Designed miniproteins, single chains, continued (3). Designs and how they scored, part 77

Each design is a single chain, and the fold is of that chain. pLDDT is the mean over its residues in the fold that is shown.

## One batch from the design tools (miniprotein)

Design m10830
Fold by ESMFold2-Fast:
Structure m10830 (fold): chain A 77 residues (1-77)
Amino acid sequence: MEAEKLIEEGKKAYEAGDYETAAKYFEKAAELAEEGSELRIEALKGLADAYAALGDHEKAARATREALEEEKKLAEK
């Protein structure tokens, strides 16, 4: 899946210490992933981690909040 590939690339960039590139991959993955999906939650959590590593705590907090919203949607069934 497209979103899954982008999450994989984001993780590789994050492991390499390229947090800016990781954030871009996770952002695109979140945009492409289905609303209320586990993939979107994973992408948003990765995005939060990447922003936190960049020192952008406002964007990290926003991504964390969006991930929590997605977790609620997934749990609703």
Scores: mean pLDDT 84

Design m10831
Fold by ESMFold2-Fast:
Structure m10831 (fold): chain A 62 residues (1-62)
Amino acid sequence: GKMVPAKIVAEALEKIGKYLHAERLRELAEKGMEVDLEEVLNSDELSEEEKKKLKEEIEKLL
C-alpha cells in the first residue's frame, strides 16, 4: 500500500482524539519511519467512522 510518515499518522490520530494510538506511532515518528496507510486504516481498534476521519486528516497533512 501507500507508505506515509509515521509523524503524519500520529498527528492525524491526535486530531481525531485517538491519543493512545498516536503515542504508539510517535516512537516510530521519532525514528523517521514510514507506515503502510492500508495497514493503519484496516486496524481492528478503529471504527469505520474513525477510519474515514483519520484518512481525511492524513490527506490534509500530505
Scores: mean pLDDT 80

Design m10832
Fold by ESMFold2-Fast:
Structure m10832 (fold): chain A 86 residues (1-86)
Amino acid sequence: MKVIITYKNVTEEQKEEILKFAEELRKKGYNVTVKEEGDTVTVTIENVTVEQMIGYELRAIGLGLDGYDVEIKIEGDTLTITIDLK
């Protein structure tokens, strides 16, 4: 399964935390790709389990409850999450 997380309106500090998160996942054996475009960071995580995918979905829902603008989309084996950090 695959998870794509797009962070919008990131600060430099938030970008550093996202990159650290991606590196921790790589250390755990995930295939992780990070794409940086201005204040937008997209993290693609491959080789996730169903349980891990559900964990990412629940985390995204939690961010929405905390007042962030969050969009969640599931298509086949791909979970796509968009988070606006503004």
Scores: mean pLDDT 81

Design m10833
Fold by ESMFold2-Fast:
Structure m10833 (fold): chain A 73 residues (1-73)
Amino acid sequence: ELAELEARIAADPNDAEAWLELGKVLKEQGRLEEAEEAFEKAIALSEKGSPIYREALEGLVEIGIERIKRAVS
């Protein structure tokens, strides 16, 4: 899955859906900094209020919460 998403992005770096999916996979693996970058890219490539935009924003919020929890602990 990760390699396939990276291949999609290499072929089309403006594929907002691929960036969103990459962010989700990286977040699941605990690679929070890389996941944050992928979600930010998905946001930049999508229209405000679109499903991709909303899901990428939710991903960034979840990463922010996780980072705060880890910093406090």
Scores: mean pLDDT 80

Design m10834
Fold by ESMFold2-Fast:
Structure m10834 (fold): chain A 62 residues (1-62)
Amino acid sequence: MLAEAEKIAEEFEKEVIKKILEGKLKPLTREEGVELLAEKLAEELGISLETAREIVEELRAR
């Protein structure tokens, strides 16, 4: 599960950077980025937002 979360996080980061460079998205704050990634993880993995936030914090602590 954590390895899948890492892949989703990498894809999300690349997509956000690409959209910012294309002018389609404003640069996100740290808090906005964490919440959006947590929502993406909850959707993709079928887990609760609370669990997704814990996974995001775990990934950022590494």
Scores: mean pLDDT 74

Design m10835
Fold by ESMFold2-Fast:
Structure m10835 (fold): chain A 67 residues (1-67)
Amino acid sequence: AALARQLLIHDGGLSEAQAEEILALAREAKETGDEAARERAVELLMRHTGLSREQAEAVLAFIEEEL
């Protein structure tokens, strides 16, 4: 959790609030298997970082491993 949060803020340039929203959605997706929560996290990553969908999905997978 801490490592993923630091990477989103420091490397991704996200605000603390944006990072916490993405982490909350990633945690929900991991705990419940909710594909809608996972898709929302990917969309937010793309919107705030300018990453491609493939890159955003890779970042989300890394976040889920660190949760």
Scores: mean pLDDT 79

Design m10836
Fold by ESMFold2-Fast:
Structure m10836 (fold): chain A 78 residues (1-78)
Amino acid sequence: GIKLSKEEAEKVVEEAVKETAKKFKLSEETQRRIKEAALEYLESNDYVLEPAALAVYLTQILSSKVATEFVKELVKKV
């Protein structure tokens, strides 16, 4: 996994949400839900980013396609 600080996690999640939102035309509500879920996951995992596990976790609120694309954008920014 990739170790992040809390501040790094907040920054890269915000940037990845914005890029994913542009591609899929996500509502502001969906953007907030993605950000909250991703940060909750990262906090629970001591801010260690496991891309495959995060993608699976996010399928509880997103389609697999959107979850996978969000995690790809996140990994580009780390």
Scores: mean pLDDT 87

Design m10837
Fold by ESMFold2-Fast:
Structure m10837 (fold): chain A 68 residues (1-68)
Amino acid sequence: KLEEIVKKLQELRDKAISTPNKEEIEKIYEEMKKLVEERAKLTGDEDFLKRSLKAIEAFYKDILKKLE
């Protein structure tokens, strides 16, 4: 269900912020992309998918810069 995907995305975001390991953050980023794609399949909104992917990519890059 959509609710389960949203909950998992929030949990992964929180885990990424809390994790000091760059490799683990990369794995979380890949999992978040998969969940966003699954969410888009349920809603059929391709524009939302593109915006969501840009948002999580920006989030991922921001976290990595803080670890450098």
Scores: mean pLDDT 77

Design m10838
Fold by ESMFold2-Fast:
Structure m10838 (fold): chain A 81 residues (1-81)
Amino acid sequence: PLSEEEFELEVEVSLALMAASVAELALKTHELSPEVKEAAERLIEAARAAAEALDAGDYEAAREHAERAFEYAREANKLLS
């Protein structure tokens, strides 16, 4: 069984990966501005880095990458509004 902190991090990384999947679909189906494309690409990279760190047991790195993924998601959302 995972600690509550480890479980919360697994949920955060999963949400980041879901956001990355939506971003990948948007990049394939929509003509996005360069700024939105950059934010989406950074989101995808950060989410993958978070998943890789989590799989390696590096919970500190996984958390930092997941936080960056959500920052890029917020940035992309601002640029779309």
Scores: mean pLDDT 82

Design m10839
Fold by ESMFold2-Fast:
Structure m10839 (fold): chain A 92 residues (1-92)
Amino acid sequence: GSEAVGAIMRAMDTAKADGATISAQIEGDTLTITIQGAGDKAIAAVRDAAAVARAQGHSVSVQVTGDTVTLTVGGLSPAEQAAIALHTIGLQ
């Protein structure tokens, strides 16, 4: 299975457990995950997920602005993007 997908889902689970709100947006081959109210634990989990995704050859950026974290991942398959987006909806 995709290690990147699992790492991203674990980061979202960590952020939700830490009280953050999570949203996902798909634009072509790019998935953007926005985490609002992220503490240090959530930020660390997102950075770990970004490292896994980069190691698997995906294009990844992480932006931190105050307590908002934006994770952008390119090169995931449509099925992988859909799985992450559906997981995010389950965390609302």
Scores: mean pLDDT 84

Design m10840
Fold by ESMFold2-Fast:
Structure m10840 (fold): chain A 60 residues (1-60)
Amino acid sequence: MAFKAIKDQPKYTDNQLELKKGDIVELLEKIDETTWRVKSLKTGEEGLVDSSLLEEVEPV
């Protein structure tokens, strides 16, 4: 399931993924309601993101 970043997320910690608004990520694991592990489809990097910054995208 793919999600789009609706805002930029700067890297605050070594475990976070840096995102720019409009970046597409693949959901790997839901750690809790607000923290998800995702993979960037642009860079292939994995990291933690705030789920409130992500919007579900329709499969194309």
Scores: mean pLDDT 77

Design m10841
Fold by ESMFold2-Fast:
Structure m10841 (fold): chain A 88 residues (1-88)
Amino acid sequence: SAREKLEEALRLLREGIRAFEAGDLEAALRKFEEAARIAESTGLPDALAAAENLREAIRALEAGDHRSFAVHATAAALILIGALIDLE
């Protein structure tokens, strides 16, 4: 279901943040890429907005912009949480 996909995307986002905090930037990028792909697969407007923020977080992290990474990762998390609440 869309709900299960959004829960998985949020789980992957949280795992990616933990990887980033641990200094494993490659794992963080992979988790964020997987989260974005899953969110995009739902086709829901809020999930697509979350995926866009995840893609921006990936670009920021690849550029070494850890501040912009944190901003976009936070935005994506809030959007995914809101989408999950709306689906309940």
Scores: mean pLDDT 89

Design m10842
Fold by ESMFold2-Fast:
Structure m10842 (fold): chain A 55 residues (1-55)
Amino acid sequence: MEEKIEELKKFAEEILQKNPVPTDEDAEKLRQKAKELGISEEEFRKVAVEVYKKM
């Protein structure tokens, strides 16, 4: 599980590097990636908060 969370974090960071102001499309891509990795919505929210704190 932790490895999948790290993969989601890297994916989120790549999106933010390309577009500092994420669009609705970027948010949907992140949610789809989380679903593919089997990450729950609660875990997804934790990852999003952690990534955004680094901004």
Scores: mean pLDDT 72

Design m10843
Fold by ESMFold2-Fast:
Structure m10843 (fold): chain A 89 residues (1-89)
Amino acid sequence: ARAEAERADEEAVRLGREAVEAIEAGDAEKAKELADELLRVAEEAAEALAEAAAADPSAGEKLPVEEIAERVKERARGLAEKLKKAAEE
């Protein structure tokens, strides 16, 4: 669960960088596709993190895992929207 979330975070960072590079290159279609993939990867990571917290309540006592998962989803959604708008302009 944690290792899966860390791997997903690394993939999201890579996808974000590639999306910015696509925008810089003027490839709007590729940038939009990468933004959608980034959003999907981040949402999957957030869901996996929330499931891990539900399966082990002791994890939630140490970290507000469900709150972190919701913030990750909101942040990924906002970033994907900004990337898509930048690609359209």
Scores: mean pLDDT 70

Design m10844
Fold by ESMFold2-Fast:
Structure m10844 (fold): chain A 65 residues (1-65)
Amino acid sequence: DEKLEKLKEELQKLLEEAIKKYKLSVDKAQEISLEILELLEKYKEGMDEKKVLEEAKKIIKSYTP
């Protein structure tokens, strides 16, 4: 699914940018990654793409200074 792959790519980019910018620990990066994987499963179940991105940004913000 091209749309799913694009969403996954955007989420991965957000995580990588946050890790680099804020020097996130491996533990925090892993925890964020797991929560993003849960969001991708919700997307497969019919959750809106925009809502997935908003929730991912909220998760990332909770781990950043």
Scores: mean pLDDT 80

Design m10846
Fold by ESMFold2-Fast:
Parts: structure tokens; C-alpha cells; sequence
Structure m10846 (fold): chain A 55 residues (1-55)
């Protein structure tokens, strides 16, 4: 399902953050938000991606 795919992408993004791969993590976070089709989740994901890139 889209929710399962979004959760998998989000978890992989968290692992990439732990590895210092911030650009790749930000891309996956945005994609996870988009997959849900939910504008609130998409906005949260976009904000998280921006914060990751500032680390």
C-alpha cells in the first residue's frame, strides 16, 4: 500500500541520516510524503527534508 511504501522510505531515510548521507535522505523523505497523497504529511516531510539538509 502507499502507506507501507511511505513508511519504508521514511525508515530508509532515517538510516541514511545516521550515515551522514543527508542529500539522499532528504530525497527519500520528500518521496515518502508524496507517496501518501496527504498534503499534511507531504508538508511535514518537506519540512523534515529541509532540516536534514541544514544538518
Amino acid sequence: SAIDEANALGREARRLVEQGKLEEAAELIKKAGEVTGNPVIEAIARKEAEEVLKM
Scores: mean pLDDT 82

Design m10847
Fold by ESMFold2-Fast:
Structure m10847 (fold): chain A 69 residues (1-69)
Amino acid sequence: SAEEHLERGKKLFEEGKYEEAVKHYQRAIELDPDNAEAWYNLGLAYAKLHKLDEAKQYVEKARELGYEP
């Protein structure tokens, strides 16, 4: 499910496995494109990978969907 991919992504992010976390967050979004938390976490993972322009885009998408961290 989208939530299972989101939770797996979070665990990988906590382990510093940012590229693997991105893959799971992308799958969560594919299954549920309105999951604001998945967009936000995708942005954080991109920031850790120093892809700041993409990170800003994904964080803004989460904000548009009503995510307030």
Scores: mean pLDDT 88

Design m10848
Fold by ESMFold2-Fast:
Structure m10848 (fold): chain A 58 residues (1-58)
Amino acid sequence: MEEKRERARKLGEEIAKELGVDPDLAINTVEMALITRGLSEEEARELAKKVLESYKKR
């Protein structure tokens, strides 16, 4: 059920890691990646924020 979001989230985490974990730069890149995966601008932005926050917490 959450496969699409889980895949997008993992992809976002991988991109953030490659960028040296710069939150501002990472969130923009994750958002763009999520949009290309078929998410809307608003949904991608909100999910990118959550991904970065969870990544910092974990």
Scores: mean pLDDT 65

Design m10849
Fold by ESMFold2-Fast:
Structure m10849 (fold): chain A 60 residues (1-60)
Amino acid sequence: MLSKEELRKLFEEDPEKAEELVRKLIAEAEAAGDMKKAVELESFLTMLRMKRFVEKKVAE
């Protein structure tokens, strides 16, 4: 079981790999019928994407 902390670190090191991993976790949660977890993971992914977008724009 991957923690949100581990996912954040992975997103900083390899954003593409982290995004793919989170997408797999969302699919697993949906398949298990855990819609609350799926929504939480989607919100988390959106937050990480927005943070990366802001950081990239400031760095450029």
Scores: mean pLDDT 75

Design m10850
Fold by ESMFold2-Fast:
Structure m10850 (fold): chain A 71 residues (1-71)
Amino acid sequence: EIEEFLEKFDDVVEGKLSKEEAEELSKKILELIEEELKKIREENLKNRRLFSEEELKELLKKLIRDELEKK
């Protein structure tokens, strides 16, 4: 589940960043994830593609990595 993944990510981020930085990063990542999930959901409905839970988690990890690399 996406929520479980985000909770685990938040724990890791708290270990490396201050509380304020972790909150800002989490908010930004959540926003990006929500936008990408919305796009995937709409594309999936049009093309009848099914994303496995593992494929979705890999996509989320990529989005998080890209955001972290920008900093």
Scores: mean pLDDT 64

Design m10851
Fold by ESMFold2-Fast:
Structure m10851 (fold): chain A 86 residues (1-86)
Amino acid sequence: ALEALIAKLEELAARYTTAAQLDAAIAELRRLGFSDEVLAGLRAQATALGVPVSEVLATLIEALRAFPAMDPEGQAVLSRLFGLPA
């Protein structure tokens, strides 16, 4: 369920707060079903900006919280990217 995914992302954001933990955070996100393309984008953003993984994940969490209010096309795109049930 979307709520369970958001809860796991919030847990990861609290646990993986430093640049040195980026690889471990990416491995956990892969286990949650995120695509390699999405994971590469998150890695690039964290590395280029020098921000903690928690800040990148906060943006993702807010996007997922808005998911039920998105149009059906937007929901379908996010479901494919994040492995969410349609």
Scores: mean pLDDT 68

Design m10852
Fold by ESMFold2-Fast:
Structure m10852 (fold): chain A 81 residues (1-81)
Amino acid sequence: SELEKKLEELKKKLKELKKEKEELKERLKKLMEELKKVDSSNREEILRLIGEILRIIGEIFDLEKEIKKIEEEIKELEEKL
């Protein structure tokens, strides 16, 4: 069935996106711990870490939007089966 194949592909993509999100969350935790350890006088390093943290937060937000869209597509396809 074409619907069953599409459902399997979407479930695989969802699993991959959720894994990427968890990897980004772990990286975010590590960067936040690094930020806590930086000397308060090292403005350049603080700004670099904040910039990287903000970028990763943005990537997580984009992944969450894509995950939600794929989850909605899966539900719609499951209702047709």
Scores: mean pLDDT 88

Design m10853
Fold by ESMFold2-Fast:
Structure m10853 (fold): chain A 97 residues (1-97)
Amino acid sequence: SLEDLSPEELIKLGKLLMAQGKLEEAKEVYQYLLENYPEPKYQAEAYAGLGDVYELEGKYEEAIEYYEKAIEIYEKYNIDPEKAEELRKRVEYLKKM
C-alpha cells in the first residue's frame, strides 16, 4: 500500500513504474505524494514526476504545466537550482513540439 511507503520510497516507485511503462500507476503514486506530503521538496518532485509521465504519453501541454509547477517550487524555496535549470530547458524543447 502507498500509505506504508516514505516520500523517498514513493519517488523511487514512481520512477520505477515509469521505466516499466506503467504510466497510470506512476500518476497515482505522484498524486498520492502531492496529497500527503506538503513539504516543498516532495511537492516539486511529484510535479516533476507528473511532467515526466505526461511527456512519455506525448501529452506535451500537460507535461509543460507540471514542469512549470515544479520549477516554481524549486526556485521559490531555493531547492536544487540545477534541477530547475534542467526542467526549464526541457520545457523550452517541448514548446517547439
Scores: mean pLDDT 92

Design m10854
Fold by ESMFold2-Fast:
Structure m10854 (fold): chain A 84 residues (1-84)
Amino acid sequence: KKKELEEKIKEIEEEIKKLKEKIEELEKKKRELMEELKKAKTIEEITRLIGEILRLIGEILDLERKIEELEKELKKLKEELEKL
């Protein structure tokens, strides 16, 4: 059981790491679009950029929620490991 818990902990930690890396990439794209928005001159361009920024914000929030769920699971698994 102890070795199984250690492997599960490792798998969840790697998953959290991958999700955090994905958030970093999306945050970078969001910053780039925010800079483009400052330079936008047409209503059509502004509307497109706002839509894309909102989509990225939604994706980031979904990934942050997934990380919160995984971190809660990780805490429970670590507590189980400490009891062994």
Scores: mean pLDDT 86

Design m10855
Fold by ESMFold2-Fast:
Structure m10855 (fold): chain A 56 residues (1-56)
Amino acid sequence: PDPAEVLERAIRQARRSGSRRLPPLGSLSELPAPPPDVEIELEDPSRARLVLRPEP
């Protein structure tokens, strides 16, 4: 499926489940632009992981 669609669904699911970390989605060059409440963490140059910012 489309990476952007997968990312959006994963973020929504994580928020509803209370999870903060998402699985690695491949290389940074293939990632969609993240929403403002998500950060990209580089595990290494060939993969990135997205992390939800904490809620107040």
Scores: mean pLDDT 59

Design m10856
Fold by ESMFold2-Fast:
Structure m10856 (fold): chain A 73 residues (1-73)
Amino acid sequence: SSARRREERRRRFEEEVEEGVRRVKAAVYVSIAEEALKNNKDKKIVEEALEELRKLGDEESIERVKKLEEEYK
């Protein structure tokens, strides 16, 4: 029974780390897309950032990038 309790604590810690990493990655990809749009860089950079955000399942960050695309059009 103590083994299951140790596995649960480890899993919860790993989940917290994974969620933290996902949040940081999403913020980085949004920043990359925004800088690419501001500096008129290759549209592929924005497309790659959106694809990475889709892999993370972060719909809010995807919508944010799409709003930025409209603003810098």
Scores: mean pLDDT 81

Design m10857
Fold by ESMFold2-Fast:
Structure m10857 (fold): chain A 83 residues (1-83)
Amino acid sequence: DKLEEARRIAVEALDEAARLAREAGDEELARKAEEQKRRAEEGDIDTIHESLLEVAGLAKKAGLEESAKIAEEALAKVGDLQS
């Protein structure tokens, strides 16, 4: 149950991050966020965590603060589920 909840949170956040990246005109980040979303859909908790970290880092580097915020907030929620 916790794993499925973490996966749902991550998939929703990565989808939103991809949407925001596309709106900002960063098609490369949107593509990478969708790639990480696919990994999270099939992955265990470590994969889910890594997917969110990857997108948060890429978004920050690209200056897409809203995409970074969405991924970071999801990462915090997933961490709370593991506590």
Scores: mean pLDDT 83

Design m10858
Fold by ESMFold2-Fast:
Structure m10858 (fold): chain A 83 residues (1-83)
Amino acid sequence: MRLKELVDRLGSEDDSERVFAALGLATEMGTAPVEEVKEALEYALSIPRAKEPLGFALSLVIKDPTTPEEVKKLAEEYLKKLE
């Protein structure tokens, strides 16, 4: 799955790959079905290395005024789970 592939890359050992995946995830979350976003975020929580780049991606989604309200709410909920 598209989002799952980006989440797998968030766990990369390469810092550049993690940042690139975070930017990609933030972009795709705005256009993906809410259920697919939720599944991808739950999967990301299972990957310890993904925590920091996921937090970055979620922050971008929350700050984007074009993000759907349902996705923005999910991003806020999951960002709190990363604390």
Scores: mean pLDDT 81

Design m10859
Fold by ESMFold2-Fast:
Structure m10859 (fold): chain A 60 residues (1-60)
Amino acid sequence: MLSPVQKRVGLADLEEARRAGLVSEEEYERLVEAIEKGDKETLERLAREARERAQALGLI
């Protein structure tokens, strides 16, 4: 299971990606569920993809 700190960081990254339009509402909902369940592998992969898109757009 993810630590509370890891969950907060993951949720913050997803929130930024969602606001930037890099992740749909449906995808965001699935990612939040993965964070809540502590599915670290799925979360890490999806969060990394969203972050890479944000970096490409110069948002982070």
Scores: mean pLDDT 68

Design m10860
Fold by ESMFold2-Fast:
Structure m10860 (fold): chain A 110 residues (1-110)
Amino acid sequence: SERLREAGRLIVEGRLDEAKALLEELLAEDPNNIEALSLLALVYLLQGDFEKAREYLKKAEEIAKEQGIESPSILRARATLLEAEGRHEEARELLAQAEELEKKQGITTR
């Protein structure tokens, strides 16, 4: 989705309220949009709202499990949360899994 790429760009630029509004619009159209849920969890993490971040991440994880989907976006969001909690080794392991999954799915970050 072009709007998902735009939300990601807004997050990188620190325009978190604009990213949140766009992600909420995407979730209004599709409440099961795993990538939008994962990015919204990242927005809440960056804003220091760990409770909301866990809520959205758990929802994304539950949907992915039910649909049999492996999502690098979920793994990266979980890793970011673990890093923020000081769980550096677990975060590093999940980031490695996300990178391996991205390569397997043909997703390149360049």
Scores: mean pLDDT 85

Design m10861
Fold by ESMFold2-Fast:
Structure m10861 (fold): chain A 55 residues (1-55)
Amino acid sequence: MTPEEAIERLRRYVEAKYGKEAADEATRLFQELVEQGKPVDEAAREALRYVEKKK
């Protein structure tokens, strides 16, 4: 899975379930984690967990 694909999937899922602001936060955190060297799948999982906990 490419980072671009992961971002689009994460954005669509989070926006549908938690709204646009949560989707923006999740994609921002995902990009930061990938830049820190985390694998794409782990970064997506952590970003999703972050917005789920925020609720």
Scores: mean pLDDT 78

Design m10862
Fold by ESMFold2-Fast:
Structure m10862 (fold): chain A 72 residues (1-72)
Amino acid sequence: LVEEIEKLVEEAIEAAKAGDLEEARKKLEEAARLAEEYLVKEEGLSEEEARELAERGLKRGLEMAEQIIKAA
């Protein structure tokens, strides 16, 4: 599951480098969903705590993707 999340983040970075913000967003949203599942099932966080962390990670990831696109 962690490996799958890492792969999705890498794919999001590649999409951002290619200027495809929509693909980057899609990959980051999928990664956030899997991260939420991981945090609940493996780390024992509450659904609410896991969702908050995943949403925070998604927001940060989208900000990074936008910066990568603007730098290209």
Scores: mean pLDDT 80

Design m10863
Fold by ESMFold2-Fast:
Structure m10863 (fold): chain A 58 residues (1-58)
Amino acid sequence: LSDEEQEKLENAIREKKLSLDEIEELAKNLSPEELAKELGISKKIAKKFIEEYKKLLS
């Protein structure tokens, strides 16, 4: 994620008042399109976030 993409993602998470556990569950269970809709972010940011999260689990 770029700094601007990360800031937009962080703002969306704060606005939705999601916990870390809730964010992890969404990243595991939703497609990039579904995650983008849920958080109100672009599909590009959602896809990058899911890919980064999968790397953290590995």
Scores: mean pLDDT 78

Design m10864
Fold by ESMFold2-Fast:
Structure m10864 (fold): chain A 90 residues (1-90)
Amino acid sequence: YAEGVRKYIAEFKKNGDKEYADKAVELARESPFARAVARGEFLTLAKQGDPAAKEALDKLRQEEIERMKKVGMSDEEIEEFKATYDELLK
Protein backbone atom coordinates (compact mmCIF):
# COMPACT_ATOMS: atom_id res chain seq x y z
CA TYR A 1 0.00 0.00 0.00
CA ALA A 2 2.73 2.52 0.92
CA GLU A 3 4.53 1.73 -2.38
CA GLY A 4 1.28 2.34 -4.28
CA VAL A 5 0.78 5.67 -2.48
CA ARG A 6 4.33 6.72 -3.45
CA LYS A 7 3.69 5.81 -7.10
CA TYR A 8 0.45 7.81 -7.27
CA ILE A 9 2.05 10.84 -5.59
CA ALA A 10 5.02 10.63 -8.00
CA GLU A 11 2.56 10.78 -10.94
CA PHE A 12 0.72 13.67 -9.24
CA LYS A 13 4.02 15.58 -8.84
CA LYS A 14 4.83 14.94 -12.52
CA ASN A 15 1.40 15.72 -14.06
CA GLY A 16 -0.48 17.80 -11.45
CA ASP A 17 -3.49 15.53 -12.09
CA LYS A 18 -5.82 15.58 -9.07
CA GLU A 19 -6.97 12.03 -9.95
CA TYR A 20 -3.60 10.66 -8.76
CA ALA A 21 -3.86 12.59 -5.48
CA ASP A 22 -7.37 11.13 -4.99
CA LYS A 23 -6.08 7.59 -5.73
CA ALA A 24 -3.26 8.04 -3.19
CA VAL A 25 -5.80 9.08 -0.51
CA GLU A 26 -8.03 6.09 -1.39
CA LEU A 27 -5.12 3.64 -1.13
CA ALA A 28 -3.97 5.26 2.14
CA ARG A 29 -7.29 4.20 3.74
CA GLU A 30 -6.06 0.57 3.62
CA SER A 31 -3.16 0.92 6.09
CA PRO A 32 -1.91 3.21 8.91
CA PHE A 33 1.59 3.13 7.38
CA ALA A 34 0.25 4.12 3.95
CA ARG A 35 -1.66 7.00 5.64
CA ALA A 36 1.56 8.21 7.30
CA VAL A 37 3.38 8.17 3.93
CA ALA A 38 0.54 10.03 2.16
CA ARG A 39 0.26 12.60 4.98
CA GLY A 40 4.01 13.35 4.90
CA GLU A 41 4.18 13.71 1.11
CA PHE A 42 1.03 15.87 0.87
CA LEU A 43 2.17 18.02 3.84
CA THR A 44 5.39 18.86 1.97
CA LEU A 45 3.49 19.73 -1.23
CA ALA A 46 0.79 21.74 0.63
CA LYS A 47 3.50 23.80 2.37
CA GLN A 48 4.84 24.59 -1.14
CA GLY A 49 1.40 25.99 -2.03
CA ASP A 50 -0.16 23.10 -3.98
CA PRO A 51 -3.96 23.44 -3.56
CA ALA A 52 -4.73 19.83 -4.61
CA ALA A 53 -2.17 18.55 -2.08
CA LYS A 54 -3.77 20.74 0.61
CA GLU A 55 -7.19 19.31 -0.29
CA ALA A 56 -5.82 15.74 -0.07
CA LEU A 57 -4.15 16.53 3.28
CA ASP A 58 -7.40 18.04 4.64
CA LYS A 59 -9.27 14.90 3.53
CA LEU A 60 -6.78 12.62 5.32
CA ARG A 61 -7.01 14.82 8.45
CA GLN A 62 -10.82 14.70 8.45
CA GLU A 63 -10.86 10.91 7.99
CA GLU A 64 -8.44 10.52 10.93
CA ILE A 65 -10.75 12.67 13.10
CA GLU A 66 -13.69 10.41 12.16
CA ARG A 67 -11.63 7.33 13.12
CA MET A 68 -10.82 8.95 16.50
CA LYS A 69 -14.53 9.65 17.10
CA LYS A 70 -15.44 6.06 16.20
CA VAL A 71 -13.05 4.65 18.84
CA GLY A 72 -14.49 6.98 21.50
CA MET A 73 -11.79 9.64 21.87
CA SER A 74 -12.95 12.75 23.73
CA ASP A 75 -13.69 16.10 22.06
CA GLU A 76 -10.69 17.52 23.96
CA GLU A 77 -8.35 14.85 22.53
CA ILE A 78 -9.67 15.49 19.02
CA GLU A 79 -9.15 19.26 19.39
CA GLU A 80 -5.56 18.63 20.58
CA PHE A 81 -4.96 16.47 17.47
CA LYS A 82 -6.36 19.27 15.25
CA ALA A 83 -4.15 21.89 16.93
CA THR A 84 -1.03 19.71 16.55
CA TYR A 85 -1.85 18.98 12.89
CA ASP A 86 -2.42 22.67 12.10
CA GLU A 87 0.94 23.53 13.74
CA LEU A 88 2.72 21.20 11.28
CA LEU A 89 1.38 23.30 8.37
CA LYS A 90 3.01 26.51 9.68
Scores: mean pLDDT 77

Design m10865
Fold by ESMFold2-Fast:
Structure m10865 (fold): chain A 95 residues (1-95)
Amino acid sequence: SEAALKAQEYAIKAVLYAEKGDFEKAEEYLKKAEEYLKKAPDSADALTFVGRAYLALKKYEKAIEYLEKALELDPSNEYARKYLEKAKEALKKAE
């Protein structure tokens, strides 16, 4: 759906700004991604990209939540599995 594609686009922008250290812009784009995700809540790809954006913002519990839902909908999603493992490792290391 168009909403799922827009959620992915804004989530990618959130990651790019987080990598630059612009956390204000990263959170702005993540909020836009979540607004579109509400219109396509069962898109495994959109859930994966939003989960990845939470991971980039070091919001590990939220990242895990979205990535687990993505894998429940599409167990073959290699990106969701990869980012879920990273989020779980980061959370464990943070104690």
Scores: mean pLDDT 88

Design m10866
Fold by ESMFold2-Fast:
Structure m10866 (fold): chain A 73 residues (1-73)
Amino acid sequence: SAAAARAEAVAARGAQFGAEAAAQARSMKTLEDQLQFIQDLRDQMHQAYQQDPDEGQVLRAGVQGAQDVLRAR
């Protein structure tokens, strides 16, 4: 179905963006920069959910990826 295809595409985009956000967080020199990056992603996620829930879900995966890097310290 079109709904299933859309959900699969969103999940794939989320997985890719989550991996990219995690890699970016790992490249940051300070804890302060990592925390700011996560906060900026969270702000973008909240704005995206107001306009497009699918884009919000992709950004949520980015927030999770970046947070996982911070928690693994």
Scores: mean pLDDT 87

